# Designed miniproteins, single chains, continued (5): the designs that were tried, part 20

Each design is a single chain, and the fold is of that chain. pLDDT is the mean over its residues in the fold that is shown.

## One batch from the design tools (miniprotein)

Design m16706
Fold by ESMFold2-Fast:
Parts: C-alpha cells; structure tokens; sequence
Structure m16706 (fold): chain A 68 residues (1-68)
C-alpha cells in the first residue's frame, strides 16, 4: 500500500497529466522514497490498473485528511 508521502510524490510526478503513473514510474517513485518494491507489490498498489491517476490519489488523500 502507498503511504501518504508516496501518494504525494506520485501526485507531484503526475502534475497536470491525466495519464497518471504506470508501474515503472511508480517503482522509481518508491525507490526515491527509500523502498525497493517487487513487481507483486507494485501490482497490488496499482490495484489491477494500468495507471494510478491524479484523481485516484487525490480522492484517497482527501479521505485520509479527516484523520489529520
């Protein structure tokens, strides 16, 4: 599962792109955050999707902000 910090990094990487981040981009983001994810971990984070979009990450972050 992506941490909130990793989601923020992915959002910054996406910028205004509607395409989102793919598996290779996600792996690089996680490596920069100090992780060495396996393909299986990436697949689980991707939740069967080709891309994690800004909308996907933004919605999750909004829900988690209720706990902050």
Amino acid sequence: MLTEREKQAALAFIGDSEKGVNKEQLRRILALEGRQPTDEEIDEIMNGKKYITKEDLGDAKFDESKLA
Scores: mean pLDDT 66

Design m16707
Fold by ESMFold2-Fast:
Structure m16707 (fold): chain A 65 residues (1-65)
Amino acid sequence: DKIEPLVELLNSPDREVALEAARELGKLGLEEADEPVAEAIRNSPYLDVEEKLELAELILQNRPV
C-alpha cells in the first residue's frame, strides 16, 4: 500500500520526517489518502494546529479533480 507507510511517518516525532511524508502523500493525489491522512494529522501530538492545517491543505490540494 502506497499511503500506509507515509501515514505512519506523519506521526513521527521527527517533524522533518512528518513534513516529507505529507509532501509524498500530496504527490500521490489519491482520494484514499484523504481519510487516513486526516486521522493521522488529527492524532499527531507533535504538530501544532496551524501545522496540521497546512499539512492537510497541502495534501488536499493535490487531490484529482
Scores: mean pLDDT 66

Design m16709
Fold by ESMFold2-Fast:
Structure m16709 (fold): chain A 80 residues (1-80)
Amino acid sequence: SREEQLEIVERALEELRRLYEEHAASLTPEQRAQLEDIIAGLEELLEAIRRGESTLSLEETRLMVDRLLEQARALVEQAR
């Protein structure tokens, strides 16, 4: 359902914003920009779902969110 898609994306955004706040100071400017792009992409997806403009299924939404979270976590791991 759209409600489930919204919950998935909103939860992911909460996690990503937490990662940004915790790790921004340890990231390079390039890594920070990549994390900001991931956040912006999910914000755009959230707005599209709210407007009923997203063509993604629930499963496709989960896969996209999972990939973006994986990318964000990898950026943070690289900053060690």
Scores: mean pLDDT 86

Design m16710
Fold by ESMFold2-Fast:
Structure m16710 (fold): chain A 78 residues (1-78)
Amino acid sequence: AAERVERELARLEGLIEEGERLLESGESLERARRLFEEARDLALELLRVAPSEEERRRFEELARRAEEGLRRVEEAEA
C-alpha cells in the first residue's frame, strides 16, 4: 500500500540521515555503522517488493548511500 511504502521510505531516509550526521560529527561511529547496516538491509528488502521502476531506482540510490556510509565509517575508524 502507498501509505506503508511512504512510511518505509521515510524511515529508510531517516536512518541514512542520522547515520550521516553521526559520521560527520564523529560522535558515535559504532551507532552510525548500525544505522547504515539497518538502512542497507531495509533498502534491499524494499527493492524486492518495489512496485515501479521509479521506486526501484530510489531504493537503489538509498542502498548505495547506506553502503557508502558504511565505507566512510570504516575509513573513520582507521
Scores: mean pLDDT 81

Design m16711
Fold by ESMFold2-Fast:
Structure m16711 (fold): chain A 100 residues (1-100)
Amino acid sequence: MSEKEWKEAEAVFYLLRGRMLLEEGKYDEAIKDFEKAIKLAQEAGNKSLVAEAYLHLGEAYRKKGDFEKAIETYQKALELAKEAGNDDLIKRAEEVLKEI
């Protein structure tokens, strides 16, 4: 496995754990895991994975009640999804922004 592939795998691990922590109501711990996933995905150069990590980070801020930071984070996810050309992530980011 290349260093890039290893960093992508580690980013996915932090995304999955962050989502589990979010379901448990551990919002601050989930935020830390999503921030680690973002950093690893950025180092790997995987724009789609960065965009997905920002979507989950926005959800964590929204569930914590930090709506201003959630909106900013979702807008960043939308920008990154458009740069990645990922239609699924673009739609998901647009839908969550309509609900806030």
Scores: mean pLDDT 89

Design m16712
Fold by ESMFold2-Fast:
Structure m16712 (fold): chain A 70 residues (1-70)
Amino acid sequence: SSSSRAAAAQATAAGDGGIEKALASPDAVADLTRLEADARAGAAYMASDPVVKAALEAQAARAAAARAAL
């Protein structure tokens, strides 16, 4: 549905901005760890919507990769 597509786009945009802000933060490791945990919790909550779930799982993976690269 259009609502699911809009929610997935919003989640992706928020995740990208969150990761960039976390990387610029003095607490980058803590902020990225929180972003990963929040995205994973969101993906579990949205298990019935595969598009939003996939977007949140991708966000969690990107946050984890960014943290691992520090």
Scores: mean pLDDT 74

Design m16713
Fold by ESMFold2-Fast:
Structure m16713 (fold): chain A 56 residues (1-56)
Amino acid sequence: SAAEEAYRKAQEEQRKLQIANLEEKIRTAKEEGKVDERHVRMAEILKEQLELEKAG
């Protein structure tokens, strides 16, 4: 129970860092005139999952 809650909090923190890193890569790619649609889509999915987890 307590271990599960600690795990969920750590997982949420990791997802936030992953989203931030991915968004930084997307920004850098845009500045270079290169856009990776897969990275853009992945960031959208991760944000959606985070919102769903906050709601549930």
Scores: mean pLDDT 75

Design m16714
Fold by ESMFold2-Fast:
Structure m16714 (fold): chain A 57 residues (1-57)
Amino acid sequence: SLSEEERKRAIEGIRKAAELGGAGGAAAVHGAQNMLEKGEISEEEARELIELARRGM
């Protein structure tokens, strides 16, 4: 599992990828889903990241 600092950094990376769009959007969706499956983020956080990624695609 990730430390709180690593978790926050991973979320920021996903947000950055989502903002870049294109292939970055797809990567952000997969990243958010993987973090949710590992229990590293909440369902609410995952949904917000996925929605952001879809808007950027």
Scores: mean pLDDT 78

Design m16715
Fold by ESMFold2-Fast:
Structure m16715 (fold): chain A 68 residues (1-68)
Amino acid sequence: SKKEEIKKLEEEAAEAGKNQDIDKAIELLEELGKLVEEDETLSEEERESAVANVKGSLERAKELKKEL
């Protein structure tokens, strides 16, 4: 299901961050952002929250890349 795919991408992005593979983390977060934006099963509030959360994580990952 799309929910399982989103969960898997979240786990892979977290693992990439843990391994300091920031480029992979950024790529996975961009993919995750597209999936949550396209998820029609989410309410408007849930979708807005999920998109904002992914965007925040992506910005943090990009800032971390500048420090490495």
Scores: mean pLDDT 77

Design m16717
Fold by ESMFold2-Fast:
Structure m16717 (fold): chain A 69 residues (1-69)
Amino acid sequence: MEEAQKKYEEGKKAWSQGKLKEAKKYYEEAIKLDPNFAEAWRNLGLVLEALKEYEKAKEYFKKAQELEP
């Protein structure tokens, strides 16, 4: 969890700097470390929307919703 959280925070920092591809990488690393990390799936979906990867973004938003009670 701690390592996944660190990657998630790095992704948020990259996102705030407009580094969309770097943010995508960090969020992907976060979900690899913790596949149940709903916020990381959601933010990865947002990055994918910004990158115009709409179909994949929809899949990841659905995954985030499934992980939230």
Scores: mean pLDDT 83

Design m16718
Fold by ESMFold2-Fast:
Structure m16718 (fold): chain A 100 residues (1-100)
Amino acid sequence: KPTITLEAPDSVAAGSSVTVTATLTNVEPGKKYVLSVWYQEEGTDKWTELARTAPAEGDLTLTATVSNLEAGKTYVFTALYMDENGNVTEGASKTVTVTA
């Protein structure tokens, strides 16, 4: 099955942007996938999509940036992929703390 990874900083200063990078590898040849990155404030369960790729074959890399995160809060970033039939698989999450 495809392998998904997500890289994110452990913390950022208030007023700074967070940049996360998701990768999708070990995909089936000839199949198209969409790679997507989502985030939420920890504990809210209210997810917002930051970025997604167009459907594409082969290994995928997606970089997403978010600004205006609130000082003193913690955010969860999740990477997921979708197959040609729209089936979603969640694969990787990282937690980022915004320092005051």
Scores: mean pLDDT 83

Design m16719
Fold by ESMFold2-Fast:
Structure m16719 (fold): chain A 55 residues (1-55)
Amino acid sequence: FELIEKAIRAALELGLSKETAEKIGALIAQGYSPEEIAKLLGVPKSTVSRIIKRT
C-alpha cells in the first residue's frame, strides 16, 4: 500500500504529473507489467520501469 506513495514520489522526480503517478502506482499494485502500464497510460516503458525500481 505504501507502494503507491513511493510510485508518486518517483514519478514526480521524473517530471510526471501527480495524477499519472497515482495511476502508475495503482496499476503496479494490481499486478500490471511495466509494458502494460506504459501502453495504458501512454508513457515510455523505461519511465515506468524506473518508477518500479524506486518503489
Scores: mean pLDDT 76

Design m16720
Fold by ESMFold2-Fast:
Structure m16720 (fold): chain A 65 residues (1-65)
Amino acid sequence: MTAEDYKAEGEKAEAAGDYYTAGVHYQRSGDITGNPAWYEKAAEAFEKAGDLETAEALRKKAEAL
């Protein structure tokens, strides 16, 4: 899958209220592109899913890029 495919799947999951799945897809888009904005989106999704530890780790990763 391309980064655009992961973005589309993440947006669908977020619209459905599945924030964990959205976070996973946004993180994969970040891994492919190296763009910190995707790690920030993934962190926001994980916070909404209640996974605060993963969200904080992803924000720190985005800041280091």
Scores: mean pLDDT 81

Design m16721
Fold by ESMFold2-Fast:
Structure m16721 (fold): chain A 90 residues (1-90)
Amino acid sequence: SVREVVEEFIRKLKELAKEAPPEIQDVLNKLIDELRRLMAEGKPVEEIRRVLLKATGEILHLAADTNPELAAKISRIFSEAVRRLREAEA
């Protein structure tokens, strides 16, 4: 389900935040709060996906300059989340 995909994604974001520098931790935590808000308000999958795509660009830009290995992990996790959301919607 969409809920299960988002909850798994939030768990992965929390793990990423543990190894991220403070500026990236802040962005990841803001994303977690936004995703929880969207889920609580029953927002459509399209809006959740839009938020993920926007956050992907912002976070990867920051991470690529500071920690390329973290940037690669973030890219993989975000791509997987977007793919699973599309599959859950179908």
Scores: mean pLDDT 81

Design m16722
Fold by ESMFold2-Fast:
Structure m16722 (fold): chain A 118 residues (1-118)
Amino acid sequence: MTTQSGGGTVAEGGSLTLTGKTSAKPENIIGFSWLAVAPNGGARAVASITRSGKVGYDERVKGRFTISADLSKSTAYLNMSNLQLEDTATYIDIAWYYSEKHHGTVFSAGQGTQVTVY
């Protein structure tokens, strides 16, 4: 299970940090991804980080958003700076981890965190 916090309403140019914590054991974490679901229902990957620290970003957020992880706490962070009106979305943390029960890679999605830019 992944639990999210942060979010809210912020003026254009502002900053927010989103947090996602998964119940997976730290040693089983493979990586994290943040998805943005726009008000029109369009979904896109925004940022990702692997266990080795390899990061990926969507072109629209490069230089403005930073993903990080504290593996010891099974937690991912999305630091969002210079927020734009089009960043208004529900952000979902996806934790990727090895499941001993399922003998393979599984994911856990958070409940979503609303971000509104005005």
Scores: mean pLDDT 87

Design m16723
Fold by ESMFold2-Fast:
Structure m16723 (fold): chain A 64 residues (1-64)
Amino acid sequence: SSALLAEIERLEEQQRRLREQLKELSRRYNETGNPEDAQQVQQLSDQLMRLDEELRRLREELER
């Protein structure tokens, strides 16, 4: 459906933005070693994992 495709595209754009944020934050953490940066890296990684699972589920729904 067009609604399902639009949702997938929205989540893919969100995924791209989160990956960029994670890349920048990981670079910062590698330089600083700050535990707060480590916590934020973990939180963003967890968000990306959940988003990847949601995208996988929606793509499977699209192929039905």
Scores: mean pLDDT 85

Design m16724
Fold by ESMFold2-Fast:
Structure m16724 (fold): chain A 56 residues (1-56)
Amino acid sequence: EVEKLREEAERLFEEARRLGQQAIADPSRAKELVERALELGSRAAELLAKARELEK
């Protein structure tokens, strides 16, 4: 269970990280990229928090 949550969170986090890096590299598109990265990162963080809770 925790492994599946971490894997899904890692996937979302990776996508969010990639969008965030693109926003840094391309400031002209930063607004859209940051907004999308924030949404994915928030969801990934929730999954990671749940995985940590289950590991306790």
Scores: mean pLDDT 79

Design m16725
Fold by ESMFold2-Fast:
Structure m16725 (fold): chain A 81 residues (1-81)
Amino acid sequence: GEEAAEAAERAAREGALRGGVGEAARAAYRAAKELAGERAGLLAEGSAATAGGMARTAGWDEEEVAEMAARAAGGAAKGAS
């Protein structure tokens, strides 16, 4: 749902800025799972990890990595709800 998507996006963005891609993925999982269940959590986690990891590998800055992880997590949580 929209609420789970917004929560996952925000959690992934804040997590990435605090602790990088791994923390973005964990934060997205917790936020999406709380609002939309285990499947939404797992999809948000995987999407944040993949998108954030790709941006990091490409040498994008911390803010850009956080935004990529956030958008991917939000989109995945919305699709799972």
Scores: mean pLDDT 86

Design m16726
Fold by ESMFold2-Fast:
Structure m16726 (fold): chain A 57 residues (1-57)
Amino acid sequence: SMEELIKKAETSLESLKKSLEEGDEVASRVGEKELNEVIAQLPEEVAKKFKEEVEKL
């Protein structure tokens, strides 16, 4: 369960990065929402690492 959530967060982050690089505004908005929903389900320490990655985008 936790490993699956982490993989989902990783996949969502990669998709968000690609959407931003491609300038796909709709996909970026959807990807950000999905990523934030997964991050909310992670332990604080793990969630912080993903939030830091998003801030670097």
Scores: mean pLDDT 82

Design m16727
Fold by ESMFold2-Fast:
Structure m16727 (fold): chain A 66 residues (1-66)
Amino acid sequence: SMIAELAEQAFRALAARGVPLEEAAKLVKTYAESLGAEVEIKIEGNTVTITVTKDGKTFTVTLEIP
């Protein structure tokens, strides 16, 4: 999914710039929702799970942030 790929790229970029994970999650969720997607982001330590739903299709991306 293009939106899931963009959400992953945006999250990684924000984290790389030192944005706190909870703040990065809020920004990425707002961005993806502006593209017409429903987004759930779960943060467990350094593990981030991004679930994107659009047009009845669900995509899940799991990231390990160093």
Scores: mean pLDDT 83

Design m16728
Fold by ESMFold2-Fast:
Structure m16728 (fold): chain A 90 residues (1-90)
Amino acid sequence: SKILEEIAKTSPEVLKAVREAIRKLNEHADEIPGQKGVSLANAAAIAAVAGDVETAIELFEKMADYAREQGNEKAAEIFEEGAKRLREAS
């Protein structure tokens, strides 16, 4: 991935920190009240940039669940489609 290569060339430490942040946020996403949707969206974006496709897919699926809990079925469909596209591309 071009983005992953760019990050790795800039600082290997930054790439490691990004991957660690993604894992921590994914692990504790459901424990962040009031910011769940925003946190999951940010984590998915960071995961995509880092090239961690599996984490990005999982976070998109969690965003879909969150949207459905909020009664926003259309948003849930969009997030589910995002997860599907990432799964098909990997």
Scores: mean pLDDT 59

Design m16729
Fold by ESMFold2-Fast:
Structure m16729 (fold): chain A 58 residues (1-58)
Amino acid sequence: DAAARRIAELEAARAEAVRELEAQLAAETDPARRAALRAAMADLEARTAAEIEAIRAA
């Protein structure tokens, strides 16, 4: 199923990007910059979830 493969690719790409952001968050000591990194992760998760839902609804 092409849709299932595309969703798996998006999930893998999100997981990799989240790992990079988590590594940055682990090294960051400033609360404001930590909040920005958490917001970036939330935005990435929301955008990926929306794209996956669009694929499922197509």
Scores: mean pLDDT 86

Design m16730
Fold by ESMFold2-Fast:
Structure m16730 (fold): chain A 64 residues (1-64)
Amino acid sequence: PVITATGSAAEARGAYAAGGQLVKDGLAEGVEITGPGTVRITAAPTEEARRAAEDAARAVGAKV
């Protein structure tokens, strides 16, 4: 599942960093910056991974 996080440039950078950590933890397959203030997190194909990606984006103040 793909989670799109949108917010300020700072919130997007936070979401990108959090997404990168999820990739290291095996909870995401990828993370990419798709625009100023927009980040896509491709979560692993589990409900746990999807929730982790959504929670990580919300924790930095981004909209999901």
Scores: mean pLDDT 83

Design m16731
Fold by ESMFold2-Fast:
Structure m16731 (fold): chain A 57 residues (1-57)
Amino acid sequence: MREELIERLAELGREAGRKVAEDFVKQGISKPEEIEPFAEAGERVGRNAGELVYELR
């Protein structure tokens, strides 16, 4: 249960980070090579949020 919530939020964070980076690349703000770092950052933020949400509930 706890691990499932954390992994779901990590997955959502990764996808959100990837899409934001892709939009930035399309707008000329970022380079394609930055997509993976953004996805990894999003995954970490999502996982941390999942752990925090569990502690609050």
Scores: mean pLDDT 78

Design m16732
Fold by ESMFold2-Fast:
Structure m16732 (fold): chain A 68 residues (1-68)
Amino acid sequence: SSEDRELLARRAEILSETVEYLRSKGDTRAAAEVLRFASELEQRLREGEISPEEVLEEMERKAREVFE
């Protein structure tokens, strides 16, 4: 749906911005950790353990930790 597409786009944007920021700082380990975290959320979403909205909320929380 249009709503699901918007959530997917927002998740991709947050992930990209967070990873690019960490890489620009030379923090390759933290960038890899964020990518792993996103992969784990995607797996939980596919298994029906978490909703698309909860995935976005978790990604936003992770980004806030990085940009503190």
Scores: mean pLDDT 82

Design m16733
Fold by ESMFold2-Fast:
Structure m16733 (fold): chain A 71 residues (1-71)
Amino acid sequence: SEIDELEKELEELEREAVRAYVLGDYASFVAKAREMIRLLEKLLELEKDEERRKIIQRRIASLQAQIARYS
């Protein structure tokens, strides 16, 4: 499904973001975090389960906080 494909892309992107962070490449980390937010916003538009929507919203908020810290 589109949801499963978006979740797979998010997992791959999260691995890339972690790699950038470990290497001290905060510019790439922020870029990847912004891309993750775009995918999470797409996922939120498709998701009908309220508890899963809350999890997605919390992930977006967490990424926004990290972007603010490293921008």
Scores: mean pLDDT 89

Design m16734
Fold by ESMFold2-Fast:
Structure m16734 (fold): chain A 83 residues (1-83)
Amino acid sequence: MEEKKKKLAELLRKAAEAARKDPKEGVKLLREAAKYAKETKESEEFQKLGEKAETMAAVIEENPGAAKGAAEGLEKEAEKIEK
């Protein structure tokens, strides 16, 4: 349980960091985080985070300039899941 939450939080933080530096790399890592959350099916919270990560990946792919704002949102979500 704790390990799965920590892994998802790490993936989200890594995606956020990458998105700030390279939006294209951020999109890749966000899709990996979404896949992990969906396949894990640990909780409804995990499913919602997977959907949110997929949505953010799509937004950044269409508008790379949105990457900084998306990264801030992802960091906050990672903090919530670790609580």
Scores: mean pLDDT 77

Design m16735
Fold by ESMFold2-Fast:
Structure m16735 (fold): chain A 67 residues (1-67)
Amino acid sequence: MEEEKKKEIELYKKGAEAARDALVRGQPTATSEQLETNRWTLERLEKKAKELGEDYEVEVPEIHHHH
């Protein structure tokens, strides 16, 4: 039973890390909409991981608008 929860938590954590990386790497080429979508995804995945009882800390990178 708990093994299934651990797999779900790991998936959410990996998804959140991928979204965080996308925010960092995407800034030079991404639109504001894409950056906001990635941030929203990160927040959603972090919340789901915490709902599963995982003590998971997510870093949300600063979003700068590129002129």
Scores: mean pLDDT 62

Design m16736
Fold by ESMFold2-Fast:
Structure m16736 (fold): chain A 94 residues (1-94)
Amino acid sequence: SETEEIIKKIEEIAEQIKKGAKELNVSEESLKRILELFENAIKAIKEKDYKKAIELLESIKPSLSVFVPDEKLEEVKKTLDEILEKLKELAKKS
């Protein structure tokens, strides 16, 4: 399903954020907050509340540089933008 593929991509970004946070010595509290936003976005997608999922993921976007090393930042941003575009298409169909 398209939503299952989107969720998998969000989970892949969350894993990259966990790895990047370890490399960048990000606080456990900051990491917990951003991971909760990803979990809430996944929950919103499962509930077909695509607008809420978009708002949550867009709120994460400006913080990505805190959690992701510079060499991986463009790839993570591109993947997140692709997820956002797919969610926007699903929101239009709902």
Scores: mean pLDDT 85

Design m16737
Fold by ESMFold2-Fast:
Structure m16737 (fold): chain A 110 residues (1-110)
Amino acid sequence: AEEARERGLEAARRAGPKGGRAGEGAAHAAEAAAAGGARGDGAGGAAAGAAAAGAYAAALVAGGDEEGVERAAEAAREAGRGALRGGEEGAAEAAEGGAAAAEAAAEAGA
C-alpha cells in the first residue's frame, strides 16, 4: 500500500509541470492518497478511491487519448472494488488502483 501511494505521488510530481490541468488533478489526488495511508487510518481505502476518481476526471479534462482514459477508468474501478471490500487487502488494492490511475492520467496529460 505504501509503495503504491509513493508511486502515485511521484507520477503526479512528474506530470505537474507538463500535464497542465490533468497533472495538477493527478498531483492533488496522489497527495490525498499518500496522506491517508501515512496516517494509518481506515480512510486509506477511501482516499485511494478518491485519488483514482480524480485521476480519471483529470484524464478526461485533458482530452487524453481513448487508451489513456480506458486505463484510468480500469484503475478507478479496481480502487472502488478495494474500498468496498475493506480490510487490509481491500485497502492495498484501492491504493494500487489509485496509483495506477494517477500514472495513467500523467501519461495522458504528457
Scores: mean pLDDT 57

Design m16738
Fold by ESMFold2-Fast:
Structure m16738 (fold): chain A 57 residues (1-57)
Amino acid sequence: SAAEKAKEEEIERLEREAARAAVLGDVPTAKRHLAQLQKLGMSQERFDRAVAALERL
């Protein structure tokens, strides 16, 4: 559906912003974006994977 595509697009955008913040060393900003992703319904598995990647930086 259009709504489902819009939601996935927003999730993808926030993931890119979280990754960008992490690369720049702004871990608090990256974690804030990840928290927003959880509110948007990102799966727990996908979230845990992203957090693990952050913790390795």
Scores: mean pLDDT 77

Design m16739
Fold by ESMFold2-Fast:
Structure m16739 (fold): chain A 78 residues (1-78)
Amino acid sequence: KLELGKKAIELFKKGREAMDAGNYEEAVKYFEQAAKLFEEAGDLPFAATAYRMASEAYKKLGNEEKAEEFQKRADELA
């Protein structure tokens, strides 16, 4: 539980760094991984936040279908 949360936080930070650098492809991968680990750890609000960030990164990539999919996933967990 504790280990999953620590890994999720690290991946989320990597996603934020990638997002700030404009590396949106890298950002979506980190946020997706972080969201899954937050779900496994039972941190649903953090999982929802990570899915929302993945949605924003997909929107920056022009992938509207994936952006909507991840936004819906975030809304279901929030």
Scores: mean pLDDT 84

Design m16740
Fold by ESMFold2-Fast:
Structure m16740 (fold): chain A 86 residues (1-86)
Amino acid sequence: GSGVMTQVGRDYFRRGDLQRALDMYEHAVKVNPDNYYSLSNLGDVYEALGDYQKAAEYYKKAADLAEKRGLTDLAEILRKKAEELE
């Protein structure tokens, strides 16, 4: 499921295999578009790649979904991350 793909993506990210991390997180989002965690992880990968525009976009998407789930503190952290990259 999407949880396994997110865990595998995190392993690739920790190893510096950013392209494989990206592929796994994109697949996780395709399977579950409401997964704010995978969207946040996509932001982290794009930030590590130096693509600050895409990183900010994904952090904002993750923040919106986190807020809809009542995760206000997480949403504020993600919005602040996006603002700092713009």
Scores: mean pLDDT 84

Design m16741
Fold by ESMFold2-Fast:
Structure m16741 (fold): chain A 58 residues (1-58)
Amino acid sequence: TVEKAILAIAKALDEGKSVEEAAKEGVKAGLDEDTAKSVATLLKKSGGTVKNVEDSLK
């Protein structure tokens, strides 16, 4: 699901991984590569952590 993919990206970024590594986690969870990279970039710029993403999805 998209939600699961976004959380996977947020978790990778929270662990200190690059946008590229985080995007790969999103692709593994079913996102297109371009979409996953865009989401990873936005989450990094917005300071998106797993907790912040979970709060946004409520």
Scores: mean pLDDT 75

Design m16742
Fold by ESMFold2-Fast:
Structure m16742 (fold): chain A 70 residues (1-70)
Amino acid sequence: DIEAAVEGLRRAGEAAVRALRAAGASEADIARVEELVRRAIEALEAGDWEAAERYAREAEAAARAALAAA
């Protein structure tokens, strides 16, 4: 279910942004994670599962890097 996948990714993105803000990550790093999550959701809605997975992995990597830098 694409709707369920989109909702799950949206919630995960919100949780990641909340954690990044709590850790003191820069607004630039937070914006990058938000952009990658948004692109993953757009890809899911377009039915492009390969692009969605790629953007989701990039968002996860960016979030980990931002936490390490904070």
Scores: mean pLDDT 86

Design m16743
Fold by ESMFold2-Fast:
Structure m16743 (fold): chain A 71 residues (1-71)
Amino acid sequence: SSLDAETYLLAGERLFEEGRLEEAAEWYEKAIELDPNYAKAWRNLGRVYEALGRHEEAAEYFAKAKALDPE
């Protein structure tokens, strides 16, 4: 992962902890825009959408993360 993508991931994590879910999603989306293969960013975006009650969108993001980082 790039340094900039990691910086955006960390910013999103802080916003998520503060309950600022929509802003957290924006920073995770920026991380994905810089590094589309950043599985952690896709997974964290899924967690935001789960917290928002948007389960269908969350499932799509989790599926993307799993495809990028399979066991």
Scores: mean pLDDT 85

